# Ledger of designs, part 31: designed miniproteins, single chains, continued (5)

Each design is a single chain, and the fold is of that chain. pLDDT is the mean over its residues in the fold that is shown.

## One batch from the design tools (miniprotein)

Design m17051
Fold by ESMFold2-Fast:
Structure m17051 (fold): chain A 84 residues (1-84)
Amino acid sequence: MLTPEELEEIRATFDAEFQRLLDATSDPFDRELLRRLGAAAREALDLWEAGRHDEALQRFAAVHAQLVEERARRLGKELVPIEL
């Protein structure tokens, strides 16, 4: 069970990590993707704090799936030229 203090710590950690990634990213399309993912993660935390846990978990799962898909897409493009 997450306490309000633990939720606030998770929120602060997400904000700091997404800001770090955003600052390290110069591509405007990647920056926009990160902003959208960050907003969705914050919305999921808001839903959890409001007691809407099932909806929060669905949004966390969707954000995770998008991150996995984008990572796989990038790795596929990078690995194909080097795996001869």
Scores: mean pLDDT 68

Design m17052
Fold by ESMFold2-Fast:
Structure m17052 (fold): chain A 58 residues (1-58)
Amino acid sequence: MSDEELAAALRELSAEGVARGLSELQADHYGTRAYIAYAEGRLSAEEALAWLRAQIAA
C-alpha cells in the first residue's frame, strides 16, 4: 500500500466515523494518530487501518 493509498483509506474511515456519530474533530484526531504511527514506523499500513477501525467501532 502506498502512502497516498493509506491516506485516502484513512480519510474514508474518518468520514465513516463521522457518519457513525464521532465528531469531525475526533475522527480527524484518530486519523492523524494512525498516520503518524505509520509514518514513525510504529504501525504497518494494515495495523494503522485496523487501529482506526477499532476506534470507530468503540
Scores: mean pLDDT 80

Design m17053
Fold by ESMFold2-Fast:
Structure m17053 (fold): chain A 79 residues (1-79)
Amino acid sequence: NDELSELLQKEIKENNLSLDEVEELMAAIVEALDELKIYAEERNLSKEEWIKVLELAKKKLTNERIKKVVDAVIEKIKK
């Protein structure tokens, strides 16, 4: 979903996440997708599915800067 990808990239840029922080975020998202058995590479996810994935990914993160990015994306998806 291009819109969700754009929101995520914008928040990453605005919060100046390092490459390591971006990799940690992407790993958490991939782990959440695997745990929920959602194959994002094969289909577009609904807004509700992305919120569920991002909320689960947030639970796997300890870095407050990355959590802030996830929270901002979730709020913009809910709009």
Scores: mean pLDDT 78

Design m17054
Fold by ESMFold2-Fast:
Structure m17054 (fold): chain A 78 residues (1-78)
Amino acid sequence: MKERLKTGIEYLDKAIEALDRGDGETALEYFRKGLEAAGIPGAELIVERMREAIERGDLDSVRAGLESLKATLREQYE
């Protein structure tokens, strides 16, 4: 379990890096992989909501959400 959480955190870091580059598609792909690695069900629906936020230009909220999820996974990993 902890190895999956670690992999999830690594993918979330890559998603944040992609957002910082302005690459929303790559950010969504890494976000999906992070959710799947962490064992979070319904990844497709969660990713869809993130895509909607990116399309609205609400990047600060998207980034905050990724950081919050990363913190939650880190608490479970450690």
Scores: mean pLDDT 80

Design m17055
Fold by ESMFold2-Fast:
Structure m17055 (fold): chain A 53 residues (1-53)
Amino acid sequence: SSVDLAFLVGVSDEELEKAKELGYIPKDVKNPPLNRFVGYRFSVEQLEEIRRA
């Protein structure tokens, strides 16, 4: 989906760590999986919070 693609393409290493800190994804994820093989999702608001880092 567009949210999954935005996460894979638009999320930096710092933003990935921010997402883990905010509890949006599991802390043991080193690389974002392709699509949604892990049960995580981001709303537009959550993506903006991650990108504020």
Scores: mean pLDDT 54

Design m17056
Fold by ESMFold2-Fast:
Structure m17056 (fold): chain A 78 residues (1-78)
Amino acid sequence: SMKEIERQVTINMFRLTSLLTEMELETDPQRRQAIAEEAQGILGELRDLASQLPPDERAKVLRLVEKHQRRIDELMSE
């Protein structure tokens, strides 16, 4: 159901936020890369969930995915 998909989006957003916080605090490049790979997996799950949402809700989720992807890229460029 749409409510179940929205719940899964919320859960994955919390998981993603936690990983990004860990990534910001991580000073070891190899460990940071491992966290980034986990975060990329969650972004993939969010894109898959978004494909099942109506256009307006889909657009909102995809904008958040793009925002978090940019943050991962910024942290990895250091």
Scores: mean pLDDT 88

Design m17057
Fold by ESMFold2-Fast:
Structure m17057 (fold): chain A 64 residues (1-64)
Amino acid sequence: SAEELIELGRKGLELLQQGRKEEGIELLVKAGFSREAAESIAKHAEDPVVREAAIAEIEKIALQ
């Protein structure tokens, strides 16, 4: 469901903030990101603009 995909994406971002990079990337991929996009987000996970953009993209993917 859309809600489950959004939850997976948000949990992925949370794991990246905790320094759990590999687990965070895998959850973002499950939420619908490409691996390349998930890895790019992981490199910039401390940037609030990147986090906000990632959340918006998760919502867009989930609502397709």
Scores: mean pLDDT 80

Design m17058
Fold by ESMFold2-Fast:
Structure m17058 (fold): chain A 100 residues (1-100)
Amino acid sequence: MKKQEELEKLIQEADDYFGEGMSAIAEARAALATDPERGKERGKELYRKAVENFRKAIELYEKAIQLAKDDPELVSELQQRKDYFRKLAEEAEKRIKELE
């Protein structure tokens, strides 16, 4: 129970950071859609916020994977989620570069 509770807490915290990252991306896209020229600085800051939040989610998932090491199926699921977060962070970093 204690190991499961710790694992669930790490996943929930990571999902919260993921949600913050996705919210930041949505805000960045909205700012740029409203006025691409004036929205550039806000867009860059929001994409940077998204990258930071996705990186925090990745770190928490790495901790969750270590706790789940005796469960290969769960490790596989957590690895897939971590890889997805990495792709989103890389996409956000590319958007920052495009806005420079």
Scores: mean pLDDT 86

Design m17059
Fold by ESMFold2-Fast:
Structure m17059 (fold): chain A 77 residues (1-77)
Amino acid sequence: NISDHVPKEGEIGESLLDFLERVVGPKLPKDKIEDVLENDVNLPPGTDINTLSAVAFMSNAANRVLLANALERHLNE
C-alpha cells in the first residue's frame, strides 16, 4: 500500500516524482505517474513535481490517502 511508503529520514533530497518512480515505477511508467499527479491528485497549478519534496508531501495524511487512491486505481486495473 503506497500510503505506508513514507520516505525514511536520509532520503530528504528525493522529489515526489523520484520517490514514486522508485516505489511504483516497475508497475507504472513515468508518464503515467506524471498524469496521475497532474490530473488525479489535483496538485495546485504550477507545482513542480520534480522539485516537490517527497517527505514534505507524504508527511500529510490527507495527501497520502489521495495519492494511494489515485495510484491504486491504476495498479489494480
Scores: mean pLDDT 68

Design m17060
Fold by ESMFold2-Fast:
Structure m17060 (fold): chain A 119 residues (1-119)
Amino acid sequence: MLTADLLRSEEDLQAVMDSIRLAAGLPMEKTVSQEFIDALQEGGGLIMLGIVLSSLGLAPTAAAVQRFIDLAEENLGGSVALVFANFLREQLGLPRVDALTPEALAELHEALVAHARRQ
């Protein structure tokens, strides 16, 4: 079971994205590909995304799912871990970041753990 306490590093975020890509029928990759965007738009991986969000105490709404797809489209060729981090940051009311610095990762982890304690 995924818990907020497990999302501490870029590698942890990448592992979650790998699970979503595999559920979409795609190989694991560190960068956002057009094939991943196309699969998401066709509904690929969205059940796994919903499971991940629910495990973190976040609502798997149609709006949240669409925002994830939009962030992937905006970040073609960028880091999948950064896309996922910024998606989670937006769901928690945090500003987006350009890089996964230790401070950005710590802030996200603290916000996820605090949110989970409210559930």
Scores: mean pLDDT 82

Design m17061
Fold by ESMFold2-Fast:
Structure m17061 (fold): chain A 98 residues (1-98)
Amino acid sequence: SMKERLLAALDEAEARIAAGEITEAQAAEMARAGDLVGGMAAALLALMKDVPRELAVEALRAAILGDRKKLKEMYEKMAEEAKNPRVSEALREQAEEV
């Protein structure tokens, strides 16, 4: 299923980021080519500018699974940890919309 492919791509993206094997530019290029790993890596790297990797991974996993309750919880946790106040505010707004 598409969900299984996205979850596998998220796991691979996390592993490559943890190993230092993928840059933001490489992830963006792969995503433009339609690569699911590149797409997940680009999303993770963008979130990781403001929040810890663990929270970013959990949020993307919840989004892929359509787990609205978990996604709301993750947006709230990411807002608490966000380095940028504007990002924190946007994440709290997203939590209210889920």
Scores: mean pLDDT 87

Design m17062
Fold by ESMFold2-Fast:
Structure m17062 (fold): chain A 72 residues (1-72)
Amino acid sequence: SSKIQEAQQKVGDSKTPEQKGDALVDLAKAYEEAGQLDSAAGVYRQASVQYRKAGLPEKAEEAQKKSDELLK
């Protein structure tokens, strides 16, 4: 979908771990909207890793929780 493609481009254009985490959250939301829940969960997990690299543990925990909720 165009939304997934746009979000993938933003991930590729990201320069810092925080920017990449934010772009990955947007990509995960695009996958959720498309009904691709396994893909969304995987991307939220990737966002959590990037937020931890950025020193943002609260955002990392939120992204991990969203990943875990989608795999229920």
Scores: mean pLDDT 89

Design m17063
Fold by ESMFold2-Fast:
Structure m17063 (fold): chain A 81 residues (1-81)
Amino acid sequence: MEKVEELKKELLPLLEKAKEGADKEEVVKKIVEVLKKYAPNISEEERERIAREAVELAESGADPEEIAEKLATYAINKDKE
């Protein structure tokens, strides 16, 4: 699914930065902006919640690539009517 792969590509470097100890609020904000671009039908509150959860998973040592893939798949599927 093309959109999932493109979203994953944009999310991966942000999640890698989160794992490396980048500022949590800055990374969350950037992920929310990317999610709005690819999944505009998801509410602002939900985009913020899933972005924070993804950042927290990356900070806990989870694989950024796996987080990016799961988040991208979830967001694109939830955005579909």
Scores: mean pLDDT 83

Design m17064
Fold by ESMFold2-Fast:
Structure m17064 (fold): chain A 74 residues (1-74)
Amino acid sequence: MVPVKSSDPVLEKAGQEIAKIAEEAFKESGGDVEKAREKALPKALEVAKKNGVPETVARTVVEETLRYLEEKYK
């Protein structure tokens, strides 16, 4: 990986990993947003901690991803 001086690329990468976790949890939960959130949050917080990302950002990415998936897969 190429080091960057801005934190934005790190947040973007972590956000993509968290979004993927939320999407996987949503599919495993059969479209149940509440169950998907409960499954995704522990993994998302782990990714956030590993990348130095605030928990609030991780929670926001999970919520936004689940909202998008719920609307799209209805």
Scores: mean pLDDT 75

Design m17065
Fold by ESMFold2-Fast:
Structure m17065 (fold): chain A 74 residues (1-74)
Amino acid sequence: SENLELLRKLLEEEIAFLSKYLPQEVVDKLRALAEKLIEALENNEPMEKLKEIQDQLNKVALEAYKLILEKLKS
């Protein structure tokens, strides 16, 4: 799907931008979960599966933003 290709590109660009401010291990987790989400969407996985992946991505993203804020205060 053209829409999924666009979403993948946008997620990759966002993660690449954030990678300037984050430890590599956090970047790797964000990238892996973003890929998991795209793969689940491409495979038409059930909504509950998509929500599980999204919840994991949200938790890692929240921790990433906390790390960025803490680094900016230092």
Scores: mean pLDDT 82

Design m17066
Fold by ESMFold2-Fast:
Structure m17066 (fold): chain A 58 residues (1-58)
Amino acid sequence: SRREADLARAEALLRALLARDPGAVDAPQSTLARMVAELAGVSLSTAREAVRRVLGEL
């Protein structure tokens, strides 16, 4: 579905960001979600879900 594709894109982008800058994990989740939403071109709610999933698996 569109949401699954958007979520996968957001997760991939966040994982790439964290690989490049591991310190970004300490950033506020709201800041990460906004950045991911803008860079991945997904809704803020989808970006929040991606942040929750990626950081929750650490």
Scores: mean pLDDT 81

Design m17067
Fold by ESMFold2-Fast:
Structure m17067 (fold): chain A 100 residues (1-100)
Amino acid sequence: MAAPKVEETERRVVLEGEGVIEIDGELVRVPLRLTVEQLSPHELRLTLELKDEEAAEALLKKLKEMAKENNIEVLEERVEKREDGVTVVTLLLRTDVPIE
């Protein structure tokens, strides 16, 4: 039976503020925007927007370490620098445990 599938409500959280990031043993405060989107019960998209490229690389490394510690698979990794000087980091993540 084909039930009409109601459009999946995109679960999206946007966090804007300052992140504290450890770079070479020093705690650095950087303005950032984090968008978390639930694409499916097992898939998340994380998007980080910040102007500091070194901080973006440090955050990406930390997120990959946290994913590995939690048995989360990184399906896609993208880093793009926009003309306005903002570095955009995108991660597509998959988990074996459903996201609630």
Scores: mean pLDDT 72

Design m17068
Fold by ESMFold2-Fast:
Structure m17068 (fold): chain A 82 residues (1-82)
Amino acid sequence: LSEEEKEELKNLVLETVKENIKSSFEELEKALIEKVNEFAKKVGIDKKLENMGEIKKFLKEVLSKEEFEELEKELNEIILSS
């Protein structure tokens, strides 16, 4: 992934969580699966993600350790502030 695509992916995850934070966990998970798969298709990745474990693995594969840790920190802050 390019640096622009990595930023788009991180923002997609953060915005999806923000939009669905008051919904059930199942609805949040479904929204993340849908949005991340749509992004993967857009950037030409043939892999389809089917669960949260696969999404987390995908994020760890495409983001640096530091970028992934920053994303987790921001996600935790959104969850705690909601």
Scores: mean pLDDT 79

Design m17069
Fold by ESMFold2-Fast:
Structure m17069 (fold): chain A 110 residues (1-110)
Amino acid sequence: SARQATLARVAALLEEAIRHLDLALENKDDSDVVIGESRRVAELMGEAARLLAGVDPEVAKQALEGQRKATQLAMDVMENPDIDPEEAAKKAEEVRRLAEEVRRAVEALL
């Protein structure tokens, strides 16, 4: 069905977002990598939120929160390249938890 196709697409976007977050965490001391990966996560989480808005508005809201936090992480690192890598990692881990929660919610809707 169209709903199942949308949920499968969202699951793929979230899996991709988690891979980008893992790259940011592995390279937490490289500001350019953290900025680039966080921007990509924001794009993926934003697309997931848009697709979920017509399926489950509450899950869409969680994906939108992930987009906002990923955008903020990229901005924080861009404005302060000397940011503590542990603080950047903490923020990336929070986005990763949101992405995993949204992925689990999507799997429950399939």
Scores: mean pLDDT 91

Design m17070
Fold by ESMFold2-Fast:
Structure m17070 (fold): chain A 94 residues (1-94)
Amino acid sequence: MLEELKEMFEKLKKAFKDIMKFVMRRQGMSEEEIKKREPEIEKESTAIAKGVLSSLIRIEAPNYSKEELIKVAEAMKELGLDETAEFLLEKAKE
């Protein structure tokens, strides 16, 4: 569970970094300019990946058992998705 969610999160981050760099190249940015923006790309791709993962988990939450809600919430907390973790814990609490 947790390892699978971590793998999904890393894949999402990489996918959004690749998309952002692709768009920047299409807009005429040089590789040197893109490299200077690496910290911004890292921050933005991480934020987008967190948002996407949070949305997917919230959509799937009604299909989880109470035990699964708790386990997924712990995984979300470890990934820094604190608000999503709280949402899942409240669902598990009744």
Scores: mean pLDDT 83

Design m17071
Fold by ESMFold2-Fast:
Structure m17071 (fold): chain A 65 residues (1-65)
Amino acid sequence: MKEEALKEAKEAIEYLLKTHPNVTEEQVKGIAEAIARRYGLTDEQREEIIKEALNYYKKLKEKMK
């Protein structure tokens, strides 16, 4: 499901930022894409998950300043 894929992507990003502060947008995009593919999402749903994951990543980085 899209919500479950997004939750897993957000949890993975949060963990990565705590353990690897230098994680890049490219790496975040790759992880979100892999998770979306594992959940069997459509191309449109995968794009949404990637956008949401990147937005969450940027928000977390801003809060860590």
Scores: mean pLDDT 80

Design m17072
Fold by ESMFold2-Fast:
Structure m17072 (fold): chain A 65 residues (1-65)
Amino acid sequence: MELEEAKREIEELLKEHSKYIESVEFKDGEITITMKVDSPEAVATAVGLALIASAKGLKLTIVDS
């Protein structure tokens, strides 16, 4: 149930940073985000997402496209 809340919070954050994000997949308690990580802003977004996912007990994978 906290999974649904964490998903919602991450989706809201992703909408603010959608310009760096190519795709997002939520599956079986795991989040896979495909994004460009070639700028300081993109790297900061990736780190922020990883911290939120970790705090919510979600497994996060970031794929550099």
Scores: mean pLDDT 73

Design m17073
Fold by ESMFold2-Fast:
Structure m17073 (fold): chain A 94 residues (1-94)
Amino acid sequence: SMSVITQVQSRSKPLDADQEKLMTKLYLYTTQGNYKETSKIISDVDGVDPQQVYDVLRNSNSIQQLADNFRRLGVSDNYIAAIMRGYAMSMMGS
């Protein structure tokens, strides 16, 4: 699980300032366990069903499964990266 987070962090694509702000919000809401807000943001930006995003956050058994499920839903890789980091923090803090 830690190696998956490290691989995502090493992406070489430049970040748009607006994407960076959204990634920060996704990280913070997911860290807080506020999966409803995380789901709403992803729905608004990637056009994915917010209930499906919420279900992935609630029912994933690993960081790898979370990432794989979000890729299948069509969530953008940059946002998956932020969510994975926040999800890991949420699991340690709750």
Scores: mean pLDDT 78

Design m17074
Fold by ESMFold2-Fast:
Structure m17074 (fold): chain A 77 residues (1-77)
Amino acid sequence: MAEEEAEFAAAIAKMEAAIAASTDPDEKELAALYKEYSAKVFEAYKAGKFEEAARLEEEFLREAEPLVEALRAKKAA
C-alpha cells in the first residue's frame, strides 16, 4: 500500500509538471480528468472495490476520447 501510494503520487506529480508545461487548455483538461479519475480509482482499490475501480477506468477512457481526438486534430495541423 505505502509503495503503491508513493508510486501513484509520483505519477500525479509527473502529470502536474506536464500540465504546467502545457499551454493547451484541452491538454490541461485531459490531465485534470486523468488526475480526478486516478484519485477515484486509487480510493476504490484502498476500499477493496476492484470492480468499481475497473468501471472507473472504463468511464475515464470514454470521457477522455473526445479530448484525445481534439488534441490529435490540433497536432496533425
Scores: mean pLDDT 73

Design m17075
Fold by ESMFold2-Fast:
Structure m17075 (fold): chain A 99 residues (1-99)
Amino acid sequence: MKELEERILELTRELAERANETRDEEAIKRAMLARAVGELAKVLIAGKDFEAAVEKLLEEAPSEEVKEWIKKAAEELKKQKSDEEILEKALELIEELKE
């Protein structure tokens, strides 16, 4: 559980560092998506308003492609039945962004 949270933070930082170093549009997009996934997982585990968090991220999304990806990620996270499964799915989604 804590190890999954630490790995999510590590990968999110790696993607953010790559975006800052390269200033590449695709790298920036992937870093934003990783942060969004981490935020959604945290909100869902905390039992807060998940739907409101999704709406906020969609409003802040710079493109339709980013919005579509956030919607898909949110649906996948919401399907999970335990905090551990939510973190495992969040890690899986963020790992997809590294490639």
Scores: mean pLDDT 82

Design m17076
Fold by ESMFold2-Fast:
Parts: structure tokens; sequence; C-alpha cells
Structure m17076 (fold): chain A 78 residues (1-78)
């Protein structure tokens, strides 16, 4: 029960954060904070349930919309 509730909460927050990143013109600081949160939440979700689909989608948004390099994304994972 707790794992299911945690997953549902993470999925809802994850989807909302991704949508905000897609639609909102975020500052570099906001992008960094959002990306750190999303990557941390996705790592937790993967550890629980083995899914990584939304993380890959979010990384593509960072590359295509916000023009971040692979090196910049790796810094956010730290």
Amino acid sequence: KEKKEELEKLEKEFAEKIKEAEEKGLTPEEIEELAKWVLEAEAKKVALFGSEEEQKRFEEILKTKYKLSDEEIEKLKK
C-alpha cells in the first residue's frame, strides 16, 4: 500500500513538473532545481518499479527546448 501511494504521488508530481518545464519559460536556476528533483524522483521510482520512460522524455526536453548539453544534464544528476 505505501509503495503504491508513493508511486502514484511521484508519477503525479513527475508529470506536473515535466508539463511545467515544457510550457513555462524557466530560469536557469529553476531548470536546474526542477531537473535535480525529477532525476532524483525517477531514480527512486526506477528502484521501486523499474521504469525510466519519463526521465528520458524530460532529458529530451532539456536538450531540445532548453539547449542543455549532455555534460550539463550529468551535472544535474549529481
Scores: mean pLDDT 64

Design m17077
Fold by ESMFold2-Fast:
Structure m17077 (fold): chain A 71 residues (1-71)
Amino acid sequence: SQADIERRLIELIVRGEFEEARALIEEHRETLLAPAPGNRGNLFEVLRLAAQLAPNEERREFALELIEELS
């Protein structure tokens, strides 16, 4: 499900599994960017949450970089 993919993405970012996080986004890009009510996909909210939950600056910066790349 989309919720399972989103939860896994947060987990990978928080754990510092950056390569796996990028692979998950590419594999499930259409699902993650699926139109929500309004003009923004839920992926941006998931990445903001990952940044907030990040245990250190390196992992926080990675999540923010993904937001910038997908904007």
Scores: mean pLDDT 76

Design m17078
Fold by ESMFold2-Fast:
Structure m17078 (fold): chain A 62 residues (1-62)
Amino acid sequence: MKEIEQIKKDIRDVEELKRRYEERKRRDPSEAPVMDLALAVLDTVLKILEKKLKELEEKAEK
């Protein structure tokens, strides 16, 4: 379904953002607390997207 494709794309985008924030945290330790907060928000978004994906896949299975 189109929604499943969109969620998979969103998951990939969030994972890419997490990698970028992890890299910034490694380069500047003074940013670690702020980056950790950003990463926690992205983790929450990922969990929401993964839950939505699972629900849509369950509904698509007829």
Scores: mean pLDDT 80

Design m17079
Fold by ESMFold2-Fast:
Structure m17079 (fold): chain A 81 residues (1-81)
Amino acid sequence: SEAEEYTQKAKDALKLAKEDREKALKLSEDPSKAALYTGYALRAIGDGFNGYLYGKKAKELGDEEGYKIGLEAAKAGGLKL
């Protein structure tokens, strides 16, 4: 269903948000890599926001689980809701 497609997009966004955030945190250990970790931190925020939007759309289509995943993506990306 269309709801399941948006839930899958939210899951994919959650995965990307976690990966980009983890990369940013590892890079933050080296001050010489400040520009790189900032870039990955911003990517994680974007991924999280995309997951939130996909999850919200899944909820509108009847999949509450997609919404929960979208909220997790936002949190993983560093967004405060």
Scores: mean pLDDT 89

Design m17080
Fold by ESMFold2-Fast:
Structure m17080 (fold): chain A 95 residues (1-95)
Amino acid sequence: MEELRLAAIGSRALLKGIEARKAGLPNEEVLALMQEEFEELLRKDEELSKEELLEIVKEGLEASLEYRLSLNPDTPQEDIEHAREVMEEILEKLK
């Protein structure tokens, strides 16, 4: 479905943004890199399998969770449990 494809592209852009954030780049530059990645992936129009798209979304969600936990170390256990359940629901819905 188109939703899965866009979610995968968005996940790749998020991964790029997380890497830029960890490198200490300012907000404006992080957003610019994310937008460039998103636009480039949209233009490529590559045919990826449903399994490959789901794996990309999972990677993006996991990286996003790790990044959030790095910002909020005081609540790692509760945040991990809740986020993991939500991520599983999202992945099931995209199948």
Scores: mean pLDDT 76

Design m17081
Fold by ESMFold2-Fast:
Structure m17081 (fold): chain A 68 residues (1-68)
Amino acid sequence: AANYKAAMQALFKGDWDTFMRIVEQIDPDAARQLQQIDQQIRKESSLDLSKQRQKLIDQIVDYLRANG
């Protein structure tokens, strides 16, 4: 689907702003959770937080693949 392709292209290019815009349009709650975990990582850089962030991104990508 168009949203999935656009989101994946943004991720591969490191265009986080475009990725977040797509996520906000499809699932604003997921966008909010990503913003919150990014803020937590900035306060305390940890492997566990980085893994949680990646897991959330993977869940969003799976959702977009199925619904976008």
Scores: mean pLDDT 78

Design m17082
Fold by ESMFold2-Fast:
Structure m17082 (fold): chain A 114 residues (1-114)
Amino acid sequence: KYQEELKKLEEKVERLKSLSPEEIEALRAQAREKLAQAEATKDPLEALRLAAEAVRLLTDVWFAGAPVTDEDIELLERAIDVLQRALDALKDPQQQLEAAAQLTGAASVLTAAK
C-alpha cells in the first residue's frame, strides 16, 4: 500500500539525515570509486551496474541534507554518459530495457538537482 511505501521512504530519509559529515563524504568517495570502475570496465553490463550504484549513492548524499555540489553534478553527468554507452553496447533486449530505465532515472535526478 502507498502508506507502507511512504513510511519506508520516510524511515530511509530519517536515517540518512542522521549521517555525520564524515559519513556523507564516505558516500561521495564510494560514488567516485564506483563511477571510476564503471568508466574503466569493458563489460557494458558491469558498467551499467556500477553507474547505477554511483547515482544511488549521490541521491543518498542529497537525501542526507548535504548541499548539491558542482562535483556531484559532474559525477552524475559522467554516470549518465556511462549509462548511455552501456545502452548502446548491450545487445540483449532485456538488458537494453534495464539500461534505458536507469538512464531515464538518472536524467530525471540531474534535472531535479540543477
Scores: mean pLDDT 81

Design m17083
Fold by ESMFold2-Fast:
Structure m17083 (fold): chain A 77 residues (1-77)
Amino acid sequence: SMAQEAAQHAQQAIEALKAGDLESAKKHAQLAADAAASDPQNLEALQHFGVVGQALIDAGLVDVVRELLGRVEAAYA
């Protein structure tokens, strides 16, 4: 399910951030955002992306969050 995909990528993004692996963190954050965007009715997928978004903000990666939010918001238009 998209919720399961978003959850798995969210976990991998957060673990990559803890390890300082910004490339893997960005990749998995994008995949979590894509899962949420692919199923806009799945609020659980959106919630998992929200957790990644907060972790990115806490890490100072605000520009990455801004880009990913734009992709998710476009799916709701």
Scores: mean pLDDT 83

Design m17084
Fold by ESMFold2-Fast:
Structure m17084 (fold): chain A 74 residues (1-74)
Amino acid sequence: SAMEEQAQQLLDEIRRLKEEIKEAIKRGDSKKVFELLKEMEKKMKEFAKIATPEQFKELQKIVEEIQKLMEEYL
């Protein structure tokens, strides 16, 4: 399905943003972390409209990883 392919592309972009957020956290770049989180929220909103239940489970794992990273550095 074209929607499933689009959702997979968004999920891949969200994974990339997670890695960028991790690196920004390590650098102590709070402004960059905030900008990247805003970009991620926008992509997550688009993803939520078209994603399959299986793809949602993958997103939940990514969100949990980000939460753990923020807990470690807060």
Scores: mean pLDDT 84

Design m17085
Fold by ESMFold2-Fast:
Structure m17085 (fold): chain A 87 residues (1-87)
Amino acid sequence: MSLEEQFRELAERLKELVRNAEFLSEEEKEAYITMIDMAEASQDFAFLTEIADALVRKAKEKNAPEELIEELEEIRRRAEEILQQAQ
């Protein structure tokens, strides 16, 4: 799988988690989805990693389910791996 395909897969997965995130308001969901779409459109691997990190921090702050936090952490880790390969 290419780096671009891996990036797209992570971006789509992250958007799906955002859509289903009970700890986010509808306005916050829309804002995060827009940011993820911008990162995907520009292939900004660093920006996607920053978005994933922000979501992890917010999920922990809002006491989201541990399973969801672990899934967000995995996406963040995968995004960092792609960023390192792209450099």
Scores: mean pLDDT 82

